# Designs tried in a protein design run: designed miniproteins, single chains, continued (2). Part 70

Each design is a single chain, and the fold is of that chain. pLDDT is the mean over its residues in the fold that is shown.

## One batch from the design tools (miniprotein)

Design m6422
Fold by ESMFold2-Fast:
Structure m6422 (fold): chain A 99 residues (1-99)
Amino acid sequence: MEQVEADARRIIDSAPADIAGLRQKVEEAKKLVEEGKYREAIRLSANISTAAGILKAALTWAGEVLPERRAEVDRHIAGLDEVMKEMDEVSKLAEEKLK
């Protein structure tokens, strides 16, 4: 139990920095589209979406272990959902440009 709570606390405590890193990569993917580097943008978007999905799953579990931190977890998950949505939009735009 104590080790499980320690792992959950670590995930929640690191989430702001991890999400900030993903947000920076989102801006990089958008710039790649603006520069006409569509294939690179698609690849980076896929990598960001995968990383965001893994972190979202970890945070969902951590919120179940630490229900007192659920509001904080829900905020982080909302941020990750936004990252994933933006990456879907970037990927779709880049794919359209490759036609």
Scores: mean pLDDT 88

Design m6423
Fold by ESMFold2-Fast:
Structure m6423 (fold): chain A 65 residues (1-65)
Amino acid sequence: LSEEEIEEILEEAERIGVRGVVEQDFDGALAKLEELLKKYGPKDERLKEELERMIASLRALQKTL
């Protein structure tokens, strides 16, 4: 993956997370983020770490609500 592709994927992941919070659809957002992690995680270590971090953050936020 190129640096530009990684940035685009991370930006999309952030939008998915924000939408999940706004729409109160954490399960849907988490499913989409996990799908991105499964598809792109094996291709780049940084992308894997950042996606895992976003998933963890969204799960933590869901627990506090």
Scores: mean pLDDT 82

Design m6424
Fold by ESMFold2-Fast:
Formats: C-alpha cells, structure tokens, sequence
Structure m6424 (fold): chain A 75 residues (1-75)
C-alpha cells in the first residue's frame, strides 16, 4: 500500500505538483470518493479553490489508474 501511494505521489510530482500538493490531492480523493464528503467541504478544509481541487482529484485518479491501484488501497 505505502509503495503504491509513493508511486502515485511521484507521478503527480512529474506532472508539476509539489509533494505537498500531491499528498493533498490523494487525501481529497479519499475524502470525496471513499468517505463521501462533498467536494465543497473538502476544498474548504484543504484551503483550495473548487477548480484547483477538481483538477488535483482528476490527476490523482489518472495516476491511480496508471499505477494499477484504487482510492481504497491508498486510503
């Protein structure tokens, strides 16, 4: 699990995100898709704009698919 999460973080960083932004993106995806928290609530908690958060979540989903893992496995 930790190894797959690290690979997702590395892929996000290769696409221009900092490690902090990549970690926030993964946490946001888990909160929205695994925990069912509304996107607006997650955006407020993380101090991100809704469009920025949506772009980060999309990038995380693409990175998860490339690594061959799921949001539940990296939670």
Amino acid sequence: LAEKRQRVLELMQERGLSEREARKGIAALISVEVEGIPLDTVAKVLGLSRPTLSRRIRLVKESLKEVGTTSEEVA
Scores: mean pLDDT 76

Design m6425
Fold by ESMFold2-Fast:
Structure m6425 (fold): chain A 79 residues (1-79)
Amino acid sequence: MFASKIVAEALIRVAGRYDPELAREMRELLEKNGALPMSKFEEALDRLMEIDPTAAARIAGEAIRMIGDELEESGLVPA
């Protein structure tokens, strides 16, 4: 599916420190789709995992938390 815009922005910011070209490509996809395709998010996260596994794990954990928070805030789940 898609990673949320907030989660994608966080990944792009971190990835830009290691691979600015990849960060630019992700930014362009985010602007076109309003969200980053999950396949591209996974690809970028896998690359970051090879370079900095601690940062990659942190981003993945933060993404899961933010998605949960967004679902609750938007009322997509019954109260």
Scores: mean pLDDT 68

Design m6426
Fold by ESMFold2-Fast:
Structure m6426 (fold): chain A 78 residues (1-78)
Amino acid sequence: MSMVEKMTLLLFLAIAVRTEADLILKDPSASEEEKKEAEELRKRVDEIVEEAKKNESLVEKAYEEILKIEKELTRIYK
């Protein structure tokens, strides 16, 4: 698998996680605390992606970290 393919998969995962965070932020039933947590997790995704773009050896670690963030966002929805 090329580095371009690995980076593309990371970017697609990041888009999915950002979309999930945006859904929490737009949910009128979500608490102020839940919205703050979603916003902070969204910012962490952006930071992780930017670091991976600068150092391709971090792409696999970045993917794992974003999957952990996805799990945290899924927890907030419930």
Scores: mean pLDDT 80

Design m6427
Fold by ESMFold2-Fast:
Structure m6427 (fold): chain A 97 residues (1-97)
Amino acid sequence: MPETAAFAKVSATLVGAPEQRVEADLYLRFADGEEKLAATLRGVMADGDVVTFFVSAVGGPSTEAPEVIGSPAHGLDTGETYTVEVTYTEPVHVGLK
């Protein structure tokens, strides 16, 4: 709705060796430069597979800074997503900076 708060969705893809276990903490960067832990990701890479997740965010787009991203949420419309690809090594930290 045009006069409601804007929502953005963030999708992160973890890329690494096939059949490798992965555990990563997702940190989201807010407009003031602070980083907050949003989720811990756990999964297993398989041939041709990727580990993905979605995080709902609240905030307007910024031409100079990253969008403000909030906590992970379920039940919101999944029509639009922002995708971030991250290369990792175990143990890893995944952040949007």
Scores: mean pLDDT 36

Design m6428
Fold by ESMFold2-Fast:
Structure m6428 (fold): chain A 68 residues (1-68)
Amino acid sequence: MPKIIGENPEVYSKEEEDYIHELSRELRELMEKDPEKAIEYAEKVAKEKNLPESLLKTMLAEGRRFKE
């Protein structure tokens, strides 16, 4: 199901993309163990690294779906 949100992920640098991949992996693991801590961690990291809120919301939404 195609969906376009915040066009041009190409705007991210290679370092930012690598970091986003690592963050996504860590968040998935945390979401399985402790969803509340995963959310807090994601918010903290997004603030510290000045990441777009859209990325944070996407990562959290993906993790929530697998909590069922």
Scores: mean pLDDT 63

Design m6429
Fold by ESMFold2-Fast:
Structure m6429 (fold): chain A 100 residues (1-100)
Amino acid sequence: SPKIEEIRELLEELLAVMSKFMSPELLARFQALVEELLKVVESPNATEEDVKKLLLELKELLKEAMESENPIPEEDKEKAEELLGRIAELSMELLFERKE
């Protein structure tokens, strides 16, 4: 699906932006959530609740990284929030297409 590939590319871009500010432990948790979200969006039985739960976990992990010991530039924060918003939008659109 073109949307699944776009979601993957956006997640890779989000990882690239945030990896320079994340500890190895946070990065491992982030990577695990990315892989889980991709598995969920690729599943024909995925629910809106499943996707929203993972998106919330990603948002909370990004917040934890942003509140860490190393200050993140506002430009990188804004980029990360924009990318996460687009990932959420496309993931929800993909689920709606499966219910039509």
Scores: mean pLDDT 80

Design m6430
Fold by ESMFold2-Fast:
Structure m6430 (fold): chain A 100 residues (1-100)
Amino acid sequence: SLEEELRKLLEEASKKMEELASLFPEEKKKEILEQNKQGREELLKLLDEKDYDGFLLLVDLYSEYAEALAEQAKNPELKKEIMEILQKIKELIEKAKEQQ
């Protein structure tokens, strides 16, 4: 259930990033959507490999990227929603590390 909860949260974060991307001009939107897809695929790979340290590092980088984009879009609500999802993901991964 922990792995299922993490996968669900990653999908939720991805959907919020798609929503955020829709606030940008078409060229920037495409860039954000491509980075979102690549980031999600890499996070899922790290999760499958149980590379929790690599996962946390990538989540931190993704968090900084998402925060910067939300600030540029002037959407504090999406910023808050994305940051809350990413924080919950980090807390669950820290728990997974303790259970190894």
Scores: mean pLDDT 86

Design m6431
Fold by ESMFold2-Fast:
Parts: sequence; structure tokens; C-alpha cells
Structure m6431 (fold): chain A 72 residues (1-72)
Amino acid sequence: SKGEATAKWIQDVKDKGLARLKALGVPQETIDKIQELFDKAIAAYKAGDFEKGREYFEKAVELLTEAAGAAS
């Protein structure tokens, strides 16, 4: 399904993004907050709530980008 395919793609983005933050030495507290938002996005897409899924995903990517930039 579209929701399952999107959730799988977001899982891949999450895995790669969080691995990069760990490599950059980003604090675990910050990584945990970003992980929570990705997990909420994945759960929303699996449940068919595409609007909430998109909102959580956008927030996760925003924080991921900020954390990576601050660590660089």
C-alpha cells in the first residue's frame, strides 16, 4: 500500500539520518527527539493518516538538518 511504501522509505531516511548524527557526535537526547518524530511519522503513514505523517516527517527532517549543521 502507499502508506506502507512511504513508511518503509521514511524508515530508511531515519536509519541513515540517525547514523550520521551519531557519527557526528550529536547528543543522544537530540537523537532521541528526532527518532520519536520519525517513529510518529511512520506510525501515522501505516495508520493511513497521511497529513499527520507528512507533518511529523517534515519536523523530523527539520530537526535532523539543524542538528547536523550544529555538529558540523
Scores: mean pLDDT 87

Design m6432
Fold by ESMFold2-Fast:
Structure m6432 (fold): chain A 64 residues (1-64)
Amino acid sequence: GPSVDEILEEIEKLIRQLKENGDSEQQMVDAISAFLQRHGGSLSVEEQVEVGRKAMELLTQELE
Protein backbone atom coordinates (compact mmCIF):
# COMPACT_ATOMS: atom_id res chain seq x y z
CA GLY A 1 0.00 0.00 0.00
CA PRO A 2 1.04 3.68 -0.20
CA SER A 3 3.42 5.16 2.39
CA VAL A 4 2.56 8.12 4.66
CA ASP A 5 4.58 10.42 2.35
CA GLU A 6 2.81 9.11 -0.79
CA ILE A 7 -0.63 9.64 0.81
CA LEU A 8 0.33 13.20 1.84
CA GLU A 9 1.59 13.99 -1.70
CA GLU A 10 -1.75 12.80 -3.15
CA ILE A 11 -3.68 14.86 -0.53
CA GLU A 12 -1.64 17.98 -1.44
CA LYS A 13 -2.45 17.43 -5.15
CA LEU A 14 -6.13 16.87 -4.25
CA ILE A 15 -6.30 20.11 -2.21
CA ARG A 16 -4.71 22.13 -5.05
CA GLN A 17 -7.06 20.59 -7.65
CA LEU A 18 -10.16 21.31 -5.51
CA LYS A 19 -8.96 24.88 -4.82
CA GLU A 20 -8.46 25.50 -8.58
CA ASN A 21 -11.99 24.13 -9.19
CA GLY A 22 -13.41 26.67 -6.69
CA ASP A 23 -14.49 24.12 -4.08
CA SER A 24 -15.28 25.33 -0.52
CA GLU A 25 -13.13 24.60 2.55
CA GLN A 26 -15.83 22.13 3.72
CA GLN A 27 -15.75 20.30 0.35
CA MET A 28 -11.94 20.05 0.65
CA VAL A 29 -12.20 18.68 4.23
CA ASP A 30 -14.83 16.13 3.09
CA ALA A 31 -12.65 15.09 0.11
CA ILE A 32 -9.57 14.64 2.36
CA SER A 33 -11.65 12.55 4.82
CA ALA A 34 -13.00 10.38 1.97
CA PHE A 35 -9.47 9.92 0.56
CA LEU A 36 -8.12 8.84 3.98
CA GLN A 37 -11.07 6.44 4.45
CA ARG A 38 -10.26 4.80 1.06
CA HIS A 39 -6.44 4.68 1.47
CA GLY A 40 -5.81 4.90 5.24
CA GLY A 41 -6.67 1.22 5.86
CA SER A 42 -3.06 0.27 4.95
CA LEU A 43 -1.67 2.60 7.67
CA SER A 44 -1.32 1.98 11.42
CA VAL A 45 -3.57 3.98 13.80
CA GLU A 46 -0.55 6.18 14.71
CA GLU A 47 0.23 6.82 11.01
CA GLN A 48 -3.47 7.64 10.32
CA VAL A 49 -3.43 10.27 13.13
CA GLU A 50 -0.17 11.80 11.80
CA VAL A 51 -1.45 11.88 8.18
CA GLY A 52 -4.69 13.55 9.36
CA ARG A 53 -2.74 16.22 11.25
CA LYS A 54 -0.39 16.95 8.32
CA ALA A 55 -3.31 16.97 5.84
CA MET A 56 -5.05 19.70 7.89
CA GLU A 57 -1.76 21.66 8.03
CA LEU A 58 -1.47 21.43 4.21
CA LEU A 59 -5.10 22.61 3.82
CA THR A 60 -4.45 25.61 6.12
CA GLN A 61 -1.32 26.57 4.12
CA GLU A 62 -3.20 26.35 0.76
CA LEU A 63 -6.00 28.61 2.14
CA GLU A 64 -3.55 31.32 3.32
Scores: mean pLDDT 81

Design m6433
Fold by ESMFold2-Fast:
Structure m6433 (fold): chain A 65 residues (1-65)
Amino acid sequence: MSDEEAFRRIVEAAERVLENPTAENISALRLVAIAEAVEGREQAAIEALSLPKYREITESLLKNL
């Protein structure tokens, strides 16, 4: 998986949270972001989750561990 693919996967998961902000969708986004960061694609995860559209979701994820 490339940084572009990682960015796309995280954006797709974040879009699901925006459409339906359930605990399940939030957990899925968190797991995808952690998985990509662990695989060495931390920069792609930071870039995707730093988009203004997802700011509130991302801040919530970071504060709640």
Scores: mean pLDDT 77

Design m6434
Fold by ESMFold2-Fast:
Structure m6434 (fold): chain A 72 residues (1-72)
Amino acid sequence: TPTDLSQSSARYFMERSYFPEQSGLRATIPASLEGVDVSRTSSDRSHQSMLRSYFPDMSNLMSRLKSLLLSS
């Protein structure tokens, strides 16, 4: 428990220090600011979409490897 309390306390301070503005802003985000947040998530989704595009290539490589093994 002493180590747990120490880590818990440290984490509380770290989280508050790391997300002081974000925590406060998140708690008091009005509808207008929520619209801006949606815009940000949209940009993030675009990035994730590009990452997901890489996954089909992985599937293609795996298919190629299996084809090579079967050919053997």
Scores: mean pLDDT 49

Design m6435
Fold by ESMFold2-Fast:
Structure m6435 (fold): chain A 82 residues (1-82)
Amino acid sequence: SSFLEEAIEDIENDKSLSPQLREEIVGELRELAALPDPPEELLEEVKKAYELYKEGKISASEFLVEVGVLLALHHIKRYLGL
């Protein structure tokens, strides 16, 4: 999706972030982009977190945690058949 491409580019070009933090966030966003048929709810929640990051309302590390939690919850729901 266009917002995932924008988010990856924004993070990769954010020179204020440590290389480790950039790698972790980009890794999570690439994992999300590689999911077959991700739920619309998951994409909407990640997009919401990205918009908050873009507006400076959350830090890049908070964005990392939010995406990580959303991905983990998605994998848990899939594993449990929920």
Scores: mean pLDDT 84

Design m6436
Fold by ESMFold2-Fast:
Structure m6436 (fold): chain A 95 residues (1-95)
Amino acid sequence: MIEDIKLALKLAEIVEELSRQGETDRAALALRALKELGIEVKTPEEADRLFQGLMNKLGEYATKVVQEKYPNRETFSDEELDELSEKIVKDIEEK
């Protein structure tokens, strides 16, 4: 589980960087990000499915961590969510 979450974080970082470089096609972004991590996929559609599966796992993990740390808070501002996301990323990367 934690290995999948670490992989998902690295994929998100690579996709963000490639998007800043002008890559706008989602399947192409997923395919290139996976290739940069040494993960071989056969088609852009396969890459998109794998990427989305990993992003879903990351989102589930983040939701669980937030609920465990803030059980009485149901709503967060975008700024608070960004701060929480950075703290979650740091915690995962330090392990």
Scores: mean pLDDT 73

Design m6437
Fold by ESMFold2-Fast:
Parts: structure tokens; C-alpha cells; sequence
Structure m6437 (fold): chain A 75 residues (1-75)
């Protein structure tokens, strides 16, 4: 997968985490962004997406805490 495709994937997963009506889909998106953060080319973009998700007060505490856990594993 190209760096451009990886960046697009992070953005798509961010939109799912922020906007999906399914909490399970939101949690899976957070986990997948966390996995993509292991790739150096998109690490910073993935970290920024996770920080945005963690700070979004419209999301459940469960989704926000999952994003915070992912950030801790990266930093």
C-alpha cells in the first residue's frame, strides 16, 4: 500500500470513529488507526487522528478511552 493510500485509510478510519452510528465500528476504527501508527510514514497522522477522537466530547467515554490507550502505546 502506498503512503497516499495509507493516509487515505487513516482519514477514512477517523471519519468512522467520529461519525459511525455503531460503537463497535468506532472502536474497531480506533484499533485500526493504532495499528497503522506502527508505520512510520503515517505515524504522526494516526497520532493526530487518535488525539482528535480522544478529545471529542460527543463520543462515548469507552471510545475516547480506547483512543487514549492507543496514544499511550505510541508515545
Amino acid sequence: MSAEELKKKVEELKEIALNSKSEEERLKAVDQIGELSKIPEVKELALEALKEIALDESLSQRVRDRAKQAITRIE
Scores: mean pLDDT 85

Design m6438
Fold by ESMFold2-Fast:
Order: C-alpha cells, then structure tokens, then sequence
Structure m6438 (fold): chain A 72 residues (1-72)
C-alpha cells in the first residue's frame, strides 16, 4: 500500500513533466517529441498494471494525445 502510493505519485509526477513538455514544445525537436510519446505509452501501461483510477489514466492518455497531435 505505502509502496504503491509512492509509485503512483512518481508516475503522476512523470505525467506532469510530459504535460509541461507539451506546453514547451517549441523548445523540442520532432525526434524528442517522439521519445516523449514512447515514454507516455510506458507510463500508461504501468498505471493500468497498478489499477490506478480511470481519471488518472485518462489524464495520462490526454497528454499522449496532445504529444501525438504535435507530430500531425
């Protein structure tokens, strides 16, 4: 329980970092944005494995969608 909460917080911090990178996208190359897309997918997979609330997973998916939109 305590260990899971600590991991959940770490994953949420990663999502905030990726969301910040979406807002600062003009500072990043398309190659760097593609790396962020891959990281977002890995975070979502781990969140689903840990059975995090749908609202938390949906936030991470929105960040993934925003990153993919930058490459379209």
Amino acid sequence: MATQIQREVALMVEVVGLDTNVRLHHAYSDEQIRAEVRRAREIIEEMEKLNLPQSVIDRARKVLDDLEALLA
Scores: mean pLDDT 81

Design m6439
Fold by ESMFold2-Fast:
Structure m6439 (fold): chain A 100 residues (1-100)
Amino acid sequence: MEKELQKLLDEIREELARAGVELKKAFAEKLDENTELYELEFPIEVDGRTVDARLVVETVYDENNNPVYVKMTETLTRPDPEDPSRTVTETREVSGPVPK
C-alpha cells in the first residue's frame, strides 16, 4: 500500500508536469490502518496571475481495501485584486461517502 501511494503520487506529478504544472511539494502518509493522506502543493495560473494551490486528500478504506469515505481540502493563495500588496486565502472542503 505505501509503495502504491508513492507510485500514485509519482503518476500525478508526471500528469501535472505534462500539463505545464510544477509540483512544489508532494507528500503521502498512512495515518492509521484504514486512513491515507495525500498533500500536493503546486502553482497554477489564473487570469495571467500565479496562484499557489494546496490540495489535501484524506481517504478511509474498508476491510477489503475499498475507499468508503473521502475528504478533500483545497487552499488557494493569491494576490488581492483590489490591493496587490496583500494576499488572500480561500479554502474549500468537500467530503462524503464514495459511491458504489
Scores: mean pLDDT 68

Design m6440
Fold by ESMFold2-Fast:
Structure m6440 (fold): chain A 60 residues (1-60)
Amino acid sequence: SKKEILEEYKKALEELIDAGRRLFRLQRDPSATPEEIQRAVDEMRELAKKVKELKEKLES
């Protein structure tokens, strides 16, 4: 149902916002490794894809 998709969308948005905050902190942390930053970027990309897919389902 659209209600279930909306709930998943809201959760995915919260996860994406949190992932963005983590990446922002890592990019400013002199102890952060390039590997840690790359993992954070990859996580944010996957969450952004999920958000986009859920939004498309809600708009159809």
Scores: mean pLDDT 86

Design m6441
Fold by ESMFold2-Fast:
Structure m6441 (fold): chain A 64 residues (1-64)
Amino acid sequence: SAGRLAEELSKILGVPVPVQVARGILDALRYGEGTPRQIASRLIQALGADRSKVDEVAELLSTQ
């Protein structure tokens, strides 16, 4: 599922998201290292991506 998440994130954000980054996100969600919105905000900031996408990314992460 990390590969699928990487593809979906890349599509939403318009920038390539590595599978290793998606794997780290899945681990953070599994171990409670933040809410989906917090993880989405950190990802977007780290990538320098569009902040208007935070809610869409958070919704995607909430389904993992």
Scores: mean pLDDT 86

Design m6442
Fold by ESMFold2-Fast:
Structure m6442 (fold): chain A 95 residues (1-95)
Amino acid sequence: VTLEELEEKLKKISNPAVKQAIAAIEVYGDKTNKLEESREKIAEIIEKTLEGKLTDEDMLKLYKEIQLELAKASNFSPEQLAIVEKRIEESVENS
């Protein structure tokens, strides 16, 4: 799957936190060659969660699952991962 396809799926959610989720994926997208397998797994998670109505708690779980999949396939520093996680949590909590 492409980064653009993931962004399009997230836009369908119409959540105020969508921009933060897209931004997180874009940051990881620059390392696409190292994250190719994780991108397909992230797409599967997004598609499964787009079925039916999502609660704010479901959205938080989705974003955390995306971050965990990206972390498993990435050499990001702990500090970089903490910044991304904080942005995602703040976006969901302020929604």
Scores: mean pLDDT 58

Design m6443
Fold by ESMFold2-Fast:
Structure m6443 (fold): chain A 97 residues (1-97)
Amino acid sequence: MLSDAEIVDRLRELVEQGKLSEEEAEELKRRYLEAEVKEGLGHIYRALGMEEKAREAFLEAARLFEELARRLAPLDEELAEEFRRRAEEARELAESV
C-alpha cells in the first residue's frame, strides 16, 4: 500500500543513511519503473484480448518486483514486503488471463 512517492522517498532515505549509493538507488528506481510499465502493459493487453502478451507482461512485472524485494529485504523490510505482495499480485493476474 505504498505510493510511488513513498517508495522514492524511502530509497532517498536509504541513500541518506549510507545504506545505498546514489547509483544503486537510481538503478532500483529504474527497475521499479520497468515493473510498473510491464504491469500496466499487462492490463492493456488483457483489455485488448491479447492474452499471451498480457500473461508475459504480468510475469515480467512479477519477476522485477521479486528482484526488488530480494535486493531491499536487508535494507527496508516493509518496502521489501510491499514488493513481495506486488509480485504475488502480478502472478495472480498472469494466471487469470
Scores: mean pLDDT 87

Design m6444
Fold by ESMFold2-Fast:
Structure m6444 (fold): chain A 79 residues (1-79)
Amino acid sequence: SLAKIREGLALMRAELEANRATAAPREVEVARLALEALEAAAAGDLAAAEEALARLAEVGSPEEVERARGLVEMVAAIA
């Protein structure tokens, strides 16, 4: 359900914040942008999701971007 997806995203956000001080800045930025894209998709804001994916493409690998896009498409199909 969409509610469970949103709960999962909130837990991922909390984990990201908990690890922010100990993780490499690039890894934190990649995770944050991927999570922003997923949160936007879960909210039904596909334009914001695409904007976050475009920003992710500037700092992430092609594989990280493709993985995030696949998850965004899955979440958007449920939302």
Scores: mean pLDDT 83

Design m6445
Fold by ESMFold2-Fast:
Structure m6445 (fold): chain A 88 residues (1-88)
Amino acid sequence: GSAIDPKTIAEELAENIVTLGFKGDKEKIKQVAQYVQDTYGDDGVRKFAFALLVEMAMDGKVTDETIINAVGMVGGKEAAEKAAEILG
């Protein structure tokens, strides 16, 4: 059966990152993850989540730069520029 709770993948990602104890702005992560989901679909969000975890493993925190770099790994320069626009 489908999940009964209609959380978006973007919302689940933001909540899970905070639950795992990484310091970051949940709303910023959610906004950018929603852009990735809308533009690149579920596969894009999966790639974004993986890239974000790699960046976080190095620094122990999620910054605007961390989020922008992770989006760049999914969609390249254009996606990174759009993420910067969403965050700024």
Scores: mean pLDDT 72

Design m6446
Fold by ESMFold2-Fast:
Structure m6446 (fold): chain A 91 residues (1-91)
Amino acid sequence: AFALAGAVLALLAGTLAVRAGTGKALILGIAAALAGIGAIYMVLKGIGSVEEAGRDAAAAGLLAFLAGLLAGNPAAVALGAAGIAFGVAGI
């Protein structure tokens, strides 16, 4: 449950960073969104992937947090940080 929540938060943060970002922030936001989708997919594939999904959700959240900082978007920063916390809790 926590890994899925972290992945969804990272995906939302990544999309917000993409909308506000230019250049590097846009690339990091896209990477965060893709990593969030991957984490969701791993959670849906079964029990053995929950720890891996949690780590990937935390990584996606970190990418979105950094993208939000570069874009100056506080919502992306906040959601990225939440994605990290929930991803870590899912491990």
Scores: mean pLDDT 66

Design m6447
Fold by ESMFold2-Fast:
Structure m6447 (fold): chain A 66 residues (1-66)
Amino acid sequence: SAEREQRFAEAFQNLLDAAKKGDTEKARQYARELAEILQEMSGEPLDVDALAERLVKLATALAKDA
């Protein structure tokens, strides 16, 4: 569990950093990784592609004021 939480935090930070730099390609890659981790943690099937898209939008919004 601790390893999973650490992977989540790392992927989320990488996503935010990519969004801040305007690196759209890396942001998409990290968002997909984060969405997969979220699916793993949920124990239920998720729409990973839709979740990744939402995560990119969230990270971009957070980056605008950072």
Scores: mean pLDDT 81

Design m6448
Fold by ESMFold2-Fast:
Structure m6448 (fold): chain A 78 residues (1-78)
Amino acid sequence: SLEEKLAALRAFLESFGLPEERIDVAVAFFRRLATDEAAVDEAGRRFEEELLPVILRLSVEELRAAADRILAGGRTAL
């Protein structure tokens, strides 16, 4: 289920010592893209390609802005 996949994503990110605020951004991003079961694979791909590479490089504010921009059909923050 989507909730099981989101729980697994949270546990995975927690296992690497990511701060809760960054994990919350990642989980919220995934949830917004994964509107149904067919969208889950695309949400995972976009998370890995667009958000994961910058998750530790951007500030929390910049990461939220990047997530919102990707969800609006844009690219990762400038």
Scores: mean pLDDT 74

Design m6449
Fold by ESMFold2-Fast:
Structure m6449 (fold): chain A 84 residues (1-84)
Amino acid sequence: TTTYTVPTTEGLTGADITIDAEGRWVGSGETVIRTPEGARYLKTVTSDGKEVVTLMDGLLEGARLGIPPDTVLEGARREGPRPV
């Protein structure tokens, strides 16, 4: 199991993402959400009950560069206010 910390990005919150030995996402209460543009996001619930939405596709590049799309996902909540 590998835990990877995703940096905070525009309109999204950074989160710890766990990847198992097979390269699969691991977490209880996970939901994978797709946008109309085809991007995939992982929705998780933190230990304090907050919902966190993290970009999945291009995970290493997205986390390293911190450049996700500025979009509101159907069926998911963005953490924090919309960026200006």
Scores: mean pLDDT 42

Design m6450
Fold by ESMFold2-Fast:
Structure m6450 (fold): chain A 78 residues (1-78)
Amino acid sequence: LAEEVARRALELARELEERGVEELPSFLSEEQRREIVELGVRGLREIARAAEAGDWEKVKEKLGEMLERIKKIVEEAE
């Protein structure tokens, strides 16, 4: 399970890095979309490392931190 979670997180990070800016909603500015992609990629890579270590508390912490930062950017857009 831990290895599978890490693999999926890294795959999602790669997809976000390659296509995320164009695929995110147009009500977000290009700068905001880039910022979300950068935060998502970094967060998912940190989640993958924690999952590989079996540290589920750290996975929860990093996921929460990533989501809160993305939420702040989206809220500032509206």
Scores: mean pLDDT 77

Design m6451
Fold by ESMFold2-Fast:
Structure m6451 (fold): chain A 86 residues (1-86)
Amino acid sequence: FQEELKKKQAELDALLNDPSLSEEEKEKLIEELRKKLEEYGFSEEEIEEIIREAQELEPDMPRIELELRILSTAVLSLEAEEKYKK
């Protein structure tokens, strides 16, 4: 999972820094990453909590920064779970 998420995050960073791509394309990639989080054990409620937690810390944060923070929080949460899973 970590390696897959790292690959997706690198793709996201490339898209966010590439002005040739539209805002819609960037949004689609972010949404796909959210779906992957659900696939890897996060319920929709847990994903919503991660989003809410990031927003609580800094609600005025730009959307792009918020999305990246959400992904980072999810990665850290999964790393903790992986350590305690069989």
Scores: mean pLDDT 56

Design m6452
Fold by ESMFold2-Fast:
Structure m6452 (fold): chain A 93 residues (1-93)
Amino acid sequence: MTAPLPREELLERLKREIREAARATFGKEPKDEALEAGARVMLELMERGEHPARVYGVGYTVAVKLDEGVPFEEALRIAEEEVERLLAREAAE
C-alpha cells in the first residue's frame, strides 16, 4: 500500500539512498549538488519506466562523478555507458 509521494519528497528519498550507498562504498558522502543531480536523473528514468537496476546504477554513478568534479553532461554520458555495459555483461552470463 503506497500513497503517491510528492515529486519533491521522492527526490529527497532518492538523495538519501544515493548518500547511504556512497557512504557504504567510499566511507564518504557526495556533495548535496551531486546527490540532487543524481536523484533527478533517477526520477526521470523512473518516470520513463526504466528497470530499478538501471535507475539506481545511472543515478549513483552521476552523483559520484559530479562529486569528483566531472561536468553533468559528461557524468551522465559516462553513467549511461557504464550501466549499459554492465547490464549487457550480466545478460550474457
Scores: mean pLDDT 76

Design m6453
Fold by ESMFold2-Fast:
Structure m6453 (fold): chain A 70 residues (1-70)
Amino acid sequence: SIEAEIDEAMVLMQVSVSLLAVENDPSEETRKEAIERLEKAKERALASSASEERKQAVLERIEEAIEKIR
């Protein structure tokens, strides 16, 4: 559905924004805020109407971003 596509696009945008924010300011505060933003993105991905396979792929990208920021 278009709603699932919008949710995926929004979540992937949050991944990109979070990675860029930490690259520009690698402070503990920015990393913490980025991780919190990505945890919210994870909740959005899980709540979407996307297929389980699409959700898992998006969740893997979020987890990779969280690990990279840590």
Scores: mean pLDDT 85

Design m6454
Fold by ESMFold2-Fast:
Structure m6454 (fold): chain A 61 residues (1-61)
Amino acid sequence: SSLTEALIQAARTLLAEGYSKEEVLKAGRFAIDHLRARHPELSDEEVEEMLRKVKEEVEKM
């Protein structure tokens, strides 16, 4: 999804700025929590799938 890709691109930017993978994943979790609060139509399963994809891509970097 466009949203998942935007989160991955944000993660790449933070890594390029010198943040650790741990810090980037923590920031990603806060972004997902904020998204969940703003989009109650998203299921918990959809939110967890987005987080999983972001984590997998960050771990590959």
Scores: mean pLDDT 78

Design m6455
Fold by ESMFold2-Fast:
Structure m6455 (fold): chain A 91 residues (1-91)
Amino acid sequence: SELEKEIEEVLGTYLAGERYRNLKKNNEEPPVLTSEEDEKKALEELKEKVKSLSKEEKLEILEKFLELAKKSKDEERVKKLEEMIEYLKKK
């Protein structure tokens, strides 16, 4: 399903952002992705982390994005995130 792929992309984006924020808080420099191999490994790690997330964790992340979309008045994003959340709840 295209929607399932979009959900995975949103979750992956969140995990990448959270990793970056944690590095900043710890005064660690983010790894410089200079090669295609490094980028591929980073993407593979994110995909594995997404798969390890529980239904509840996935919903929590999507709800955070929904709140941000509502604050930014991005109506298209709000509708899409609501659709993703409902999809996960139905299974």
Scores: mean pLDDT 73

Design m6456
Fold by ESMFold2-Fast:
Structure m6456 (fold): chain A 57 residues (1-57)
Amino acid sequence: GDAEARRNGEAGAKAGAALMGKEATPEMAERAYQLLVERGEEHTSAGALAAGIEAAG
């Protein structure tokens, strides 16, 4: 559900930001969540990481 998508967006944003040498922000988590929902990848770790990297970059 929505809560899982938001948790995955937050996790993806943290992982993506860390890979780029940045600290994850709430705005990155929200952007990653929006990307996951848009792509229908709410349940994939690969989708969460890709969304997080895009949100952090």
Scores: mean pLDDT 81

